Designed miniproteins, single chains, continued (4). Designs and how they scored, part 73

Each design is a single chain, and the fold is of that chain. pLDDT is the mean over its residues in the fold that is shown.

## One batch from the design tools (miniprotein)

Design m14517
Fold by ESMFold2-Fast:
Structure m14517 (fold): chain A 86 residues (1-86)
Amino acid sequence: SAAEEIKAEAEKKYEEVIEGGARKLVEAERGTPGAVLTTVERALPAARDIAEGINSGELAPLSEEGKEVAKEIEEEGGKYLKIIAE
């Protein structure tokens, strides 16, 4: 059905946002002393938490660039999560 197709497309777009966001977080934190998000594997759960509006204490501190990436993940990921939830 059209509703199932819309949800499937939203799920695909959500995963693209999470994977792309995780990679951007790693790049933004590159060379930052004490950075926690240093690998894509570590950044993937963080990106999902950000998309769901969950602030993990393990995300602190983010660089200014990392904070901008987090805003993008929250806005775009949250948008697709709302479509999936309906």
Scores: mean pLDDT 76

Design m14518
Fold by ESMFold2-Fast:
Structure m14518 (fold): chain A 94 residues (1-94)
Amino acid sequence: KKEEAIKKLKEAIKYLQLTLENNFDKKYLEKAEKYLNEAVELVRELGNEEALKELGKAAHYIVLAKSEEDKEKREEYLKKAIEYIQKAIKILEK
């Protein structure tokens, strides 16, 4: 479960980066959300509350990015989401 969660979080980061590179193409953002949601369920099953907290922040920033009309702020929100996913990965790799 732990290795699978980390793998799915890395895929979520990959698709968030593709979203940034491809002018917020919804297909990449949807894949990122799918992998993040699958990883959140696995992390919840692991009982890692510290990692869940960071992933909750990542999900919040994705929601902010989806409702943001300013391109620069939208990009900042997705970069924050990536940062919090990376923090969750580091917690899980302990």
Scores: mean pLDDT 88

Design m14519
Fold by ESMFold2-Fast:
Structure m14519 (fold): chain A 85 residues (1-85)
Amino acid sequence: MQKLVDKISKTGIKKLKEGYIPDPNKVGIYAKKFQSLGVSPSLAYAAGSAIIIAIDDGIITQSQANSLTAQQYEKIGKKILKSLS
């Protein structure tokens, strides 16, 4: 479990630093879902960006992304924000 969170986070950080822009509409869908689970907006959008990048890179499927817990989404978002700050 932790390995998947770390892989998603590392790939997201790398791609965002390279200037990759994930589809804002797809990011918004996941960000809204994460917010409905109690994740703050900034963490939800950061996690959503990393999730869409992971799907685009073939690391996870949309079904696997939908099975992640709120705690896992929050960890991803925190890792992204900390690395981009």
Scores: mean pLDDT 83

Design m14520
Fold by ESMFold2-Fast:
Structure m14520 (fold): chain A 75 residues (1-75)
Amino acid sequence: MEQQARDYLRDVNGMSDAQVDAVMDMVRRQAGGDQAKYQQQMATLMAQADADVADRPVMQARVDARLNGTPLPAP
């Protein structure tokens, strides 16, 4: 799950490996050493990634809107 979450942040959000490492560290700090809370946050990221894969045309439109500064399409 952690590697998949890292891949999501890098490939979808355009983060560098160093930025992804910083985000992962922050998520662990927010969990306060609570493994269940950390896993729940990872599961939330993975659920979002799975939804984005299912809606590839919508996801591509959102990426294009972000890059071009156009409004995001309505859900």
Scores: mean pLDDT 64

Design m14521
Fold by ESMFold2-Fast:
Structure m14521 (fold): chain A 83 residues (1-83)
Amino acid sequence: SLDRDVAALALATLLSILKSKNYDPELIEAVERALDAVFQGNTEEAAEALKRAYELSTDPDIRRLIAKVLRLLGQEELAEEVE
C-alpha cells in the first residue's frame, strides 16, 4: 500500500540522518531492523523494532516520527502508547 511505501521512505530517511550524525549504534540498528521488517511485510516485527527505537531515543522529533510511522503501518494503539 502507499502507506507502507511512505513508512519505508520515512524510515530510510531517518536511518540516513542517524548514520550521517553518528547517533547511538543501538538506535541505528533498531531503525534498520524496522525498515527491513517493513520491506518483508512483517508489520509485527516492524512495530517491535520501532518501539525499541522509541525507548532508545530522547529526541522528541525522532519519537514523533516513530509514532507517525506506527500509524502508517496500522499500529494505531501502539502509536498512542509511545506518544
Scores: mean pLDDT 82

Design m14522
Fold by ESMFold2-Fast:
Structure m14522 (fold): chain A 86 residues (1-86)
Amino acid sequence: MKREEAEKKLKELDEIMDQLVAAVDAGAPDSVIDELIAKARKTIEELGKLVDEIRDEDPEFAHRLAVKQVAAELLIVGIREERRLR
């Protein structure tokens, strides 16, 4: 079911974002941070496709996924800007 796939992707995104924040806080190498950003962006794109597919079936859940996707992208932008200032 598309909802189960979306829930799995949401959990994967949460785990990647937690790893990304931890890596930034620990001062991990740029290569590690860039790899985590790439993984997060790929998962965000996959979630976006699922949001479009489930919007008609479960608009409330689709809205929740869209909010989470936007929040993750904003966090990535913030991390990139902070790294530019270092």
Scores: mean pLDDT 81

Design m14523
Fold by ESMFold2-Fast:
Structure m14523 (fold): chain A 93 residues (1-93)
Amino acid sequence: GEKEKVIEELEKVIEELKKFPKSPEIEEIIEILEELIEKLKKGEKISIEEGIGILLRLIGAQFDLELQGASEELLEVVEEAIRVAKKATDLLT
């Protein structure tokens, strides 16, 4: 179903992020995506405010990576992470 597809997309993005050198920002993004997978698997619901908070945390990490001069390839994967996270938060609300 749609939930299973979003979990697979989240898992794929996590594996793509793991190919880059470890950084606190990448580790934070991976942790957020892993938490979304756990919530989806458990059939948990979150508030709209919690969903917005998750997306803002991801956007903040993206901004920090841009300030650090992250590669275009990494920033494209982070943009995909935010896109899939929005699908996940929409399913959880």
Scores: mean pLDDT 90

Design m14524
Fold by ESMFold2-Fast:
Structure m14524 (fold): chain A 113 residues (1-113)
Amino acid sequence: SVTVTESGGGTVKVGGTQTLTGNYTASAPVTGVIWQRQAPGEPLGSVAAVAGDQTGSGPGYERFTATHDAAAGTSTLTISDARLEDTGVYYNVAVEADGTYGTGAGVELTVEE
């Protein structure tokens, strides 16, 4: 089983930088982490992910950088040059080698002028 807890939400000003952190506990090795965003009127979507040594962000999320430290059981999402449209609830998903995954309860980010 995988359990995930997120932190680092709150309020950031337009043009600022915000880092969200996910911490996980897993019964098997975690091979990947995914950061997802939910906003009103939008479907839940993937923002950035790390799988092994490969890191990527979704189209339109190039200002977003994800990291994964498997030894620490930690993932971060850094949002640079924050924009009003980055407001939403962010979820960290940790994926074990067999495809078992855990998702945190979500952390809220509000971007203000």
Scores: mean pLDDT 85

Design m14525
Fold by ESMFold2-Fast:
Structure m14525 (fold): chain A 101 residues (1-101)
Amino acid sequence: MSLEEALAAMTRNPITGEPVDPARPVDPISLEPLRNPVLLPTGHVVDGDAFLKYAESGNTTDPITGKEIPELLKEPARKVVLRLQVEDGVRLLEEAVKKVV
């Protein structure tokens, strides 16, 4: 699943259940504007900084689905975030917002 596909599939915040404004993509963990998109193995998009803080707090599960992320057990959280971070993610996020606005 690509970042564009994951963003297009997100019609509601999976944590709060609130409708997502496609012109203002928001991190479901922090509820702050999405700045550095990270694509989780479960297909959900989160902010890299929010996810890094979550993982560094000793969490090894997906914050949305609760499914274990095995990579967090074997590698430092920062390295996992860098591998899950979408190349040109900021540009792809801007393109996705532009298609809606």
Scores: mean pLDDT 68

Design m14526
Fold by ESMFold2-Fast:
Structure m14526 (fold): chain A 68 residues (1-68)
Amino acid sequence: SEAEELRALWDRFAALAGKLPAETIQALVDEYQARLEEVEARHGRVSFEELKAILDETIARAQAALAA
């Protein structure tokens, strides 16, 4: 289900976030929220596919932060 897919992505982010400084986690969350607001402003809603894409991007940024 979409809820199970979203939970799996959030679990991946949580695992990465556990290895990052609190300030870095906050910056990633702030950017995630800004992207959601941008999509909602453009389309009046955020679809599951758009949510998944934004969360995938946030996970990729978390991975990049760990590699830096």
Scores: mean pLDDT 85

Design m14527
Fold by ESMFold2-Fast:
Structure m14527 (fold): chain A 95 residues (1-95)
Amino acid sequence: KIEELLKKMEEVVEKMKKAKTVEELAEEEEKFFELLAELMKLRPELIPKIYEILAEIFKEIEERAKKAKTEEEEMELVKEAMEELFKRIKELVEE
């Protein structure tokens, strides 16, 4: 069950990397957080660590967003952040 969720999350991250518009990116982000919510329901003991990871990633996004000058740069920042978020969550779940 958890392995299936991680696989679906990875597929969503790959689709985010290929997104050409903000709307496409936002749609895949929503799917990612829906899957993350399912993971948290299955592994509630991981919730505090997941929130720590989210806080770290969002802080990095906020700092980098101050330097972004175009919508395309903001999209690339979000794509990189979501990939790192998935990597950190996968490591947490597997270890």
Scores: mean pLDDT 83

Design m14528
Fold by ESMFold2-Fast:
Structure m14528 (fold): chain A 77 residues (1-77)
Amino acid sequence: SAEKERKIDEVRDRFLAELERLGAGEEDMEAAVAKAKPVAEANYAAGKGTVRESLIAGGRLGELTARTLEELEAIRK
């Protein structure tokens, strides 16, 4: 558990540093995710595309979010 918490902290710190580098705040990230979510859900329901692909279509912020979620999922396992 302590190892997983450390890895999560590292992923979080990298994500926040990249958000700052992109000039995007937390509300910008939330807006990008909110915009991508309905498209991802529609694609999933239709049996096409992935949540990751839908997030990446949102541009740099979406790609960063997709990569961060994948890293967190890998740690959670």
Scores: mean pLDDT 65

Design m14529
Fold by ESMFold2-Fast:
Structure m14529 (fold): chain A 75 residues (1-75)
Amino acid sequence: SDLQNSRITARSIVRGVRRMLDDNRDDPDKVRQIITNASNSLTTMSSLSNSRSSSVFDQARDDIRRYGDDIISQS
């Protein structure tokens, strides 16, 4: 289903972005850049999706923001 495919896509993006954030944890400016770029991409995916799939990408964006903010707070 479209919703299931969106969940798989969002999960893959979150996994990749979290790894990128971890790899750059000692560079707060790079962490902020990664969060901004990923958030913008997920916002675009949300806007191009139906209402059900939109929430999946919105949740992925919020997950990445929380994860990145936690890294920044530890710097």
Scores: mean pLDDT 87

Design m14530
Fold by ESMFold2-Fast:
Structure m14530 (fold): chain A 96 residues (1-96)
Amino acid sequence: MTLEERKKVLEELTGEDVSHLKPSEVRKLALEEARRILEEMRRKVEELLKKAEEAYKAGDIATATAYRLRAIGVEFDARLLIERLVGKEEAEKLLA
């Protein structure tokens, strides 16, 4: 994954022009954005899993399963986006 690809992802997410930034500045902003995405992911996954548990206790196994599958999808999408921002090695460190 190239510096140019990382800049493009940052511009898509922030709406700001990052073409003038040095590699170290791009890396710093990418890490900050990746951490924001990780926090939002964790919050959303917790919300979905709570709804799944409530549905399961109500006897609605189909709805409970749907919420669990959605939580998995949210985690997967966030992991891919974080990897695009910081690369695989740094993404693995953040997600550990």
Scores: mean pLDDT 82

Design m14531
Fold by ESMFold2-Fast:
Structure m14531 (fold): chain A 100 residues (1-100)
Amino acid sequence: SREEILEEFLEELEKIAEETLKKLEKVAKEVKENPETDINEVMAKVQEILDEMSEKVNKLLDEFLSKVKPTEEDVKKIFEELEKINDKINEKIDEIEKLA
């Protein structure tokens, strides 16, 4: 059903977010253990992680849109989930910047 396809999309989106946050946490830990690391090198790693996330999210969204025409309610749920993900990622990036 459309509802099941939306649920699978949201679950995969959450999984991509969790994997991204784990990679960012690893960067935060490495910076904390090596405070002499160039901030530009740290932020380059962060950007690479974010680029990988963006590619995965775009592929997932393309696949979702190929299977279903989202309703306005579906779109709202997707944007709400993306906002939560962006907030968590921005908090972790801020933490990394303050450590470097």
Scores: mean pLDDT 86

Design m14532
Fold by ESMFold2-Fast:
Structure m14532 (fold): chain A 96 residues (1-96)
Amino acid sequence: SEAAALEQLIAALEAVRATLLAAPDDEAVVRSALGTLRALAADSEDPEVREVLERAVREAERLLAQGDVRAAAEVLVRGIDEAIAILREKLAELRA
C-alpha cells in the first residue's frame, strides 16, 4: 500500500534524524547517516523527496570533506525535515 510505504519512509527518516541529533559531532555516525539517506533517496519513487535528500547528501559530503562534521549533521537534519514535511503532506492527501 502507498500509505504504508510513505509511513515506513517517514519512520526511517525520523530514526536517522534522532541518531544525528544524539551524536552530531561523531563523524562515523554522520557518515553512516549520509549513506542511509543516499540509499533512501535512490529507493524513493517521489522525485521531490529524492531531490531534497540528494541535495542534502551532496552538501553534507562537501562539509565533511572540509572537516565540518556538525555542519554536515545540521544539513542532513534540515534535508530530513524537508523530506518528512513533503511525505506527510502526500500521506494526508492519500487519507483524505
Scores: mean pLDDT 89

Design m14533
Fold by ESMFold2-Fast:
Structure m14533 (fold): chain A 69 residues (1-69)
Amino acid sequence: SLEEKVRELAREVARAVAAGDTDKAKQIVMKFMKENPEVKSVSVRVDADRVTITVETANGTITAEAPLP
């Protein structure tokens, strides 16, 4: 489901952020948008303990979080 894909996106982005690789995080998000044309926008918020991904679609918004070490 798209919700499962967004949860996996959050985990992949969190791993890239934890590694200090901002360029890889951006590439992961761009690839996700190319592979999922129903997605209008992706927002990434980085806090001290988590990454939050917010995905906007025509049918509403999906939010997923992944922990940071």
Scores: mean pLDDT 84

Design m14534
Fold by ESMFold2-Fast:
Structure m14534 (fold): chain A 95 residues (1-95)
Amino acid sequence: DSLKKYLELRKKAFEEILKVAEENGDTEAASLARKAIELYDEYIKTGDPELLKEADEVEKQLREVASKNPTLKKKYDELSRKLAEEISKIVKEEQ
C-alpha cells in the first residue's frame, strides 16, 4: 500500500511537470514527462521491476533537460521537496 501510494504521488508530480512543460513549449521535457507517467502507470498495473528502471532513466533525462529551463527547474525543486515531505509522513504513520 505504501509503495502504491508513493508511486501515485510520484506520478502526480510528473503530471504537474508535464503541464508546465507544455505551457512553456518545452516539447522534449513534455515527451519525457509523458513517458515517465506511462511507465509508472504500467508498473502499478504489472509490478514489472524493469519498468521502474526505465522510469529512472527517463527521469534522469528529464531532470537534465529541465535544468536548462529555469521554470521547470523551479517546479522540479518544489515537487522534490513536497514528495520528500509526503514520504516522511507515510513512513511516520507506519512506525
Scores: mean pLDDT 78

Design m14535
Fold by ESMFold2-Fast:
Structure m14535 (fold): chain A 103 residues (1-103)
Amino acid sequence: SSRERREREERRRFLALEIAAELLAGLYAGLTVAEVRALVAETDPAARAAALEALRARARANPFARALALGQANGDEAAAEALLDEEIATIEALLEELRRLRA
């Protein structure tokens, strides 16, 4: 039915976003699947803000994430920092969309 197709499409969208968020947060910030799911499920605004700040700090301090960004920037440090900031913003947007869809 139309309702069953819509529900299936919503589940597929949720799973695709969850996988993308888990892969990117893992790659850039070293978060586990459990940590990503805990962040998405966090209802306390202060705890959520602290967790997002920790994610940003972990991503910026991650030697792999920094090396990947520097490689993409052809050795340009300023461009690498901008690319890393863009990726962090993408991860945060994915986490917020997952939180919205879960609600």
Scores: mean pLDDT 85

Design m14536
Fold by ESMFold2-Fast:
Structure m14536 (fold): chain A 73 residues (1-73)
Amino acid sequence: MEADRRLVLELAVRAARERREEAEEALAAGDEERLLEIGEEAVREAAEEALRRGADPEVVEEVAEELLARARE
């Protein structure tokens, strides 16, 4: 369980880093909707990759929901 949670979080951080420049451009433009979309894309990419690596689908869904809730705050 914890290993699966950590995997999703590590993949989410990686996906977010890959989108850092795009997120900075959206911030500079004041495009809050685009920032939310970028965050959601990163979480979805992380969830899909975690599932491909054999993570527990229930754990992946829980972590993804937590991250999406934070992105909306």
Scores: mean pLDDT 80

Design m14537
Fold by ESMFold2-Fast:
Structure m14537 (fold): chain A 65 residues (1-65)
Amino acid sequence: SVAQETGLRIQMIGLAIEAGAESVKYEGDKFIFYLKEEDPEKDEQRAKEILEEARKLGVEAEIVY
């Protein structure tokens, strides 16, 4: 439903902020998280946290640097 989709969008925006993403976009059926390249270990950890949380919510997510 539209309401459920809106709720997921808000939750994904919150996740992006907490994980330190530059931005997040909703494109059709997926969320695209834009991350700044800072440090390989930190970058990998942030990406893993985002993808894992999205997976728990049944949402498709992609990471872009």
Scores: mean pLDDT 76

Design m14538
Fold by ESMFold2-Fast:
Structure m14538 (fold): chain A 63 residues (1-63)
Amino acid sequence: SSQQQLQQLFQQVDELVAEYVRTGDRDAYDEGLADLVAQAAGLGPEAQEQLRQHALDRIEEAK
């Protein structure tokens, strides 16, 4: 379902942010986030924006 797909993408964003916090590799983070957001295109622009915002929130929480 679309809800299950969105939940899976949020989990992948969490993993991507954790890797970025561990490595400091901004380029890998930016590419990974762009790929996850592109995968959410079928879920609509609100879902894509939610993924971007979630990534920003998780990075801020990690500081």
Scores: mean pLDDT 87

Design m14539
Fold by ESMFold2-Fast:
Structure m14539 (fold): chain A 91 residues (1-91)
Amino acid sequence: SSMEKDFEEYLSKHDEEELLSLVPEPVLALLSREQALRLAYLLDKGLISLDDTVQAFLDKLELSPEVQQALMDLYEVEPSEPVILLLSKLF
């Protein structure tokens, strides 16, 4: 997809350790390095739609159901809630 190509180009132009600093430590513990870098990319670029649900956002990161549930439990959000509620708790 065009988003995947943009993500790979973004990674080639940025220091990965600096990007990972955009993601809170508890979330880093639940995600693979690639998933955490994807989250950092989406956050830094503002590619999150205001109409996205928590579930739709987590699906964009291609997280396993177990990791999705762990993140929702950690931040006390429901899959049908607006993604902005999750983002407001991350930062």
Scores: mean pLDDT 80

Design m14540
Fold by ESMFold2-Fast:
Structure m14540 (fold): chain A 87 residues (1-87)
Amino acid sequence: GETRKRILDLARSEDLDKVREAIERALEIQRRTGDETVLVEVIDVLVESEDPEKLELAIEAALTLSDPRVGTAYALRAIGRLLDLEL
């Protein structure tokens, strides 16, 4: 719905405070409903970023996912992209 779209727009922002707000809102939905769909979509946006700070936030958010295999996979993808930006 519109709430999901607004959260994803915040995640795509160059303003890291807005990105943190997107993560916080997605985590609130996860805690309240058990639905991680929005959180996963936010993480997917962040792991495609060329901003090291967004990639670090993606790692932190991925580790909050209920399935540790899924969380580890996203965290490793973000780490790999971060290393590509540094090397």
Scores: mean pLDDT 87

Design m14541
Fold by ESMFold2-Fast:
Structure m14541 (fold): chain A 75 residues (1-75)
Amino acid sequence: LPRFVAAELDPEEAQRALGLEEPLAWAQALIVEGTDQVLVSYRLASTGEEHEEQLNAATDPAGAALRAAALRAHA
């Protein structure tokens, strides 16, 4: 299995990093070690709808911000 760094994110920080207008109830990021891949999962506070996105931290500002947040939270 790939090695992951997994961290629950502050919902407000994740909302800002993703550029979302809608508040989040929950967010988590998974970093795939040895790559620039960031997998983010989040739940919308108003609807309870769950989303997953794959971002590249080398090319996407949102991916870079979420990667940094996950590494700080994982510490």
Scores: mean pLDDT 80

Design m14542
Fold by ESMFold2-Fast:
Structure m14542 (fold): chain A 59 residues (1-59)
Amino acid sequence: GTKERLERLIKELERLGATDTAQRLRESSKSKPLPIVETAASIELTGLKLDKEIERRRR
């Protein structure tokens, strides 16, 4: 589900060194467990930024 995807994305961000972003997402998830729509949007935006950061370093 959305919560599992968010948790996995947070761990991936921490692995890549984006600990600030990972921490913000984790805290947001704890404070607002209900707005699933906002959580899903955060997952998509963070994943997209992560992919772009990796690609940017290759170009």
Scores: mean pLDDT 66

Design m14543
Fold by ESMFold2-Fast:
Parts: C-alpha cells; sequence; structure tokens
Structure m14543 (fold): chain A 59 residues (1-59)
C-alpha cells in the first residue's frame, strides 16, 4: 500500500537524520504510526533498518 511505502520512507529518512540511536517515539511521529507499531516492527526485524524493510515488504 502507498501508506506503508510512505511510512517506510519516513522511517528511513528519520534514521538517516538522527542515527541508529533514534527513539521509537521519534520514528513513530515521523512515520505517522503508533509507538507500539514501531516497537513491534523493530522487535520482529531485530533493527530499525530491518523495520523499514518489513514495511516495504508489506506495501
Amino acid sequence: SDRLREAARALSDAIAEHGEGVSNRTLARAAGLSVGTISRLVRRAGSKEGAVELLYERA
């Protein structure tokens, strides 16, 4: 879906701007997703970059 692709791009941009240590709250605000959704994606993927890939795969 276009919404998931937009969210993935926003997450990628936020990670590039703030670095690996960026908070899940900052990522959630950037992507327009809940903190809970970001936390689950990061946990499943094992990394913030992996969470971006999971969103692209679901798009």
Scores: mean pLDDT 82

Design m14544
Fold by ESMFold2-Fast:
Structure m14544 (fold): chain A 66 residues (1-66)
Amino acid sequence: ADERQQRAAADAIEAASGRRVSLEAGGAALDMALQGHDVDAVAAYLAERAGLSPEAARRAGELLTL
């Protein structure tokens, strides 16, 4: 994703989770969702790679996979 998409994804994740993630992590999570990965996969990525709690990662994953 370009920087605008990365920032928009990070902003959306922060709104859902209360945690700021890196632009790279936000963009990667958005790319996973756009590629058809389900909420469980996107949430697992955010929890493992971006340091979100399981609950926060679940909320962010749900938002990105709408």
Scores: mean pLDDT 82

Design m14545
Fold by ESMFold2-Fast:
Structure m14545 (fold): chain A 77 residues (1-77)
Amino acid sequence: MDEKKIEAIAEALVKHMGVDPELARGIAGALVNYAKEKGLTDEQLVEMTARVAEALAGPDSAKALRESVEKALQEIK
């Protein structure tokens, strides 16, 4: 379950921000593990990921990444 969330976020980072797959998986893993430890919802995990994307690549990349991650997490019920 967590591995599928990590994969989905990593794929979105590669696709929308051009991050290296290895680095993307590391970032995704850190975000998912942080959300798990803090008891955050999938909605809050999406929001955190979008904020990181906005800080690194700007609002347009963050919007595309947010939409991609939201769709992927909806598939992982």
Scores: mean pLDDT 80

Design m14546
Fold by ESMFold2-Fast:
Structure m14546 (fold): chain A 75 residues (1-75)
Amino acid sequence: ENGEIGLEIRKVLAGELDPSQLSDEALKALRAAVAGIRSQIADPEAVGLSPEQVARLQATLARLEAIIDEAEKAR
């Protein structure tokens, strides 16, 4: 079930698929991933994240949010 959604997301991240081509299901999965990352960086000490890991997650979050914004503009 999540395998095809994961491949679609990976293709968008690799520049092989335009964000406007994301399915509603993949977009929903991306929003869930963003919520999960935000939860982790809200209390990094509680989950044992280093400052380097927090910075990496923040960079990932920004990229995922940009993809979501582009996909939403195309709908």
Scores: mean pLDDT 76

Design m14547
Fold by ESMFold2-Fast:
Structure m14547 (fold): chain A 109 residues (1-109)
Amino acid sequence: AEAEIEEAVDILSSMTDISRELLEQFARTLASQGITDRFEILAEFFKIAYDLTDKETQEKLRKIAKESKSLEEFFDKVNELIYEKELLPRSTEEVAKRIEEAIPEEFKV
């Protein structure tokens, strides 16, 4: 659990301009909800980064997280989903803001 959480934070820190501290808070918030798998943590980040609000796309992303056996497979499938659904990424500033908003709500439960 801890090692996978740290790996997810390392990956997100390497691929984004979001502060490591904020990414660590994001991953710990997810872990408090039982989300401790690295691919599931990454999938939760992509839901925020691409504003994945529709249930069909969220279900496909969840399946990718559960069935992926490697980081390469995970990112290949996520990129295919982004392309297929014509998803546009949010700005780094908007993503960071959404993560900050999610942390307080998750800690209320």
Scores: mean pLDDT 79

Design m14548
Fold by ESMFold2-Fast:
Structure m14548 (fold): chain A 67 residues (1-67)
Amino acid sequence: DRRARLRAALEAVGREFDIPAEVVEALVEASDGDAHLLAGLLREYLLGVKGLPEEVARAAADRVLAA
């Protein structure tokens, strides 16, 4: 199940970066199983909302692409 794998990867990232469960669900829903879109949305969220450094946000996005 593609969505289940993407959700599991996001939940792991969410635990490390304190991402709310509602945001994890919204990102999975918006990406509709597209790992590249999900990685892009996650990077935007981590940079714009969480204020993380670009290298950290890219590393988290790469983990989602690997899922």
Scores: mean pLDDT 82

Design m14549
Fold by ESMFold2-Fast:
Structure m14549 (fold): chain A 89 residues (1-89)
Amino acid sequence: MSKKELDELINEIAKKYNLYLKESKREVREEEIYEIKEYNLKIDGRALLEAIQSGKIKLPKEKKEAIMKHLLELSIEAGVKELKEAVLK
């Protein structure tokens, strides 16, 4: 998938499953925030990863793997060790 298609998919998932940062019931650390700059949106990246890993989000395998890879790349860029460990688990 292109980055644009992936960002649009993540935005749709965040809307459907209330994964936006403003909807988080926990205090989310800055390092755990995933930002979609094109939509000016902030997402609870940890909640997104947990939802994908638990199977709560119903997605084809290819789309799940693309999101997980993208989140891993973002966590490396952000220097977020804990988010990276969650993706690799």
Scores: mean pLDDT 68

Design m14550
Fold by ESMFold2-Fast:
Structure m14550 (fold): chain A 108 residues (1-108)
Amino acid sequence: SKFCENPFKNMPKVRNAFAECLQKLGLSASTAEELTSPNANNNPTFAKCCEIVEAYSKNRNNPEAKPYKPTRKESNTVLECLENHGLGAEYLVTANNLSRLAKCILTT
């Protein structure tokens, strides 16, 4: 979709919240900015996984929806996509960091 061609360009508040969440996971500010850049070449992993993330996070942007809590299946599907597309190599060894990353992606 047009949204998934550059998801962070179309949602600057979500981009900023996600970058802050990545920094709390121990990524440098520079790495977090690169991964969340509106330039598609600087966020290819999220662009490739965008349709999965959008589908699971769609209720987060509805002000009348109940508080969104990602399921284990949703978190695992997002993590598998990110792993296959090159994000999280530094966190593949630590389940806690991957679980926190999935939470950041699905709740921001």
Scores: mean pLDDT 55

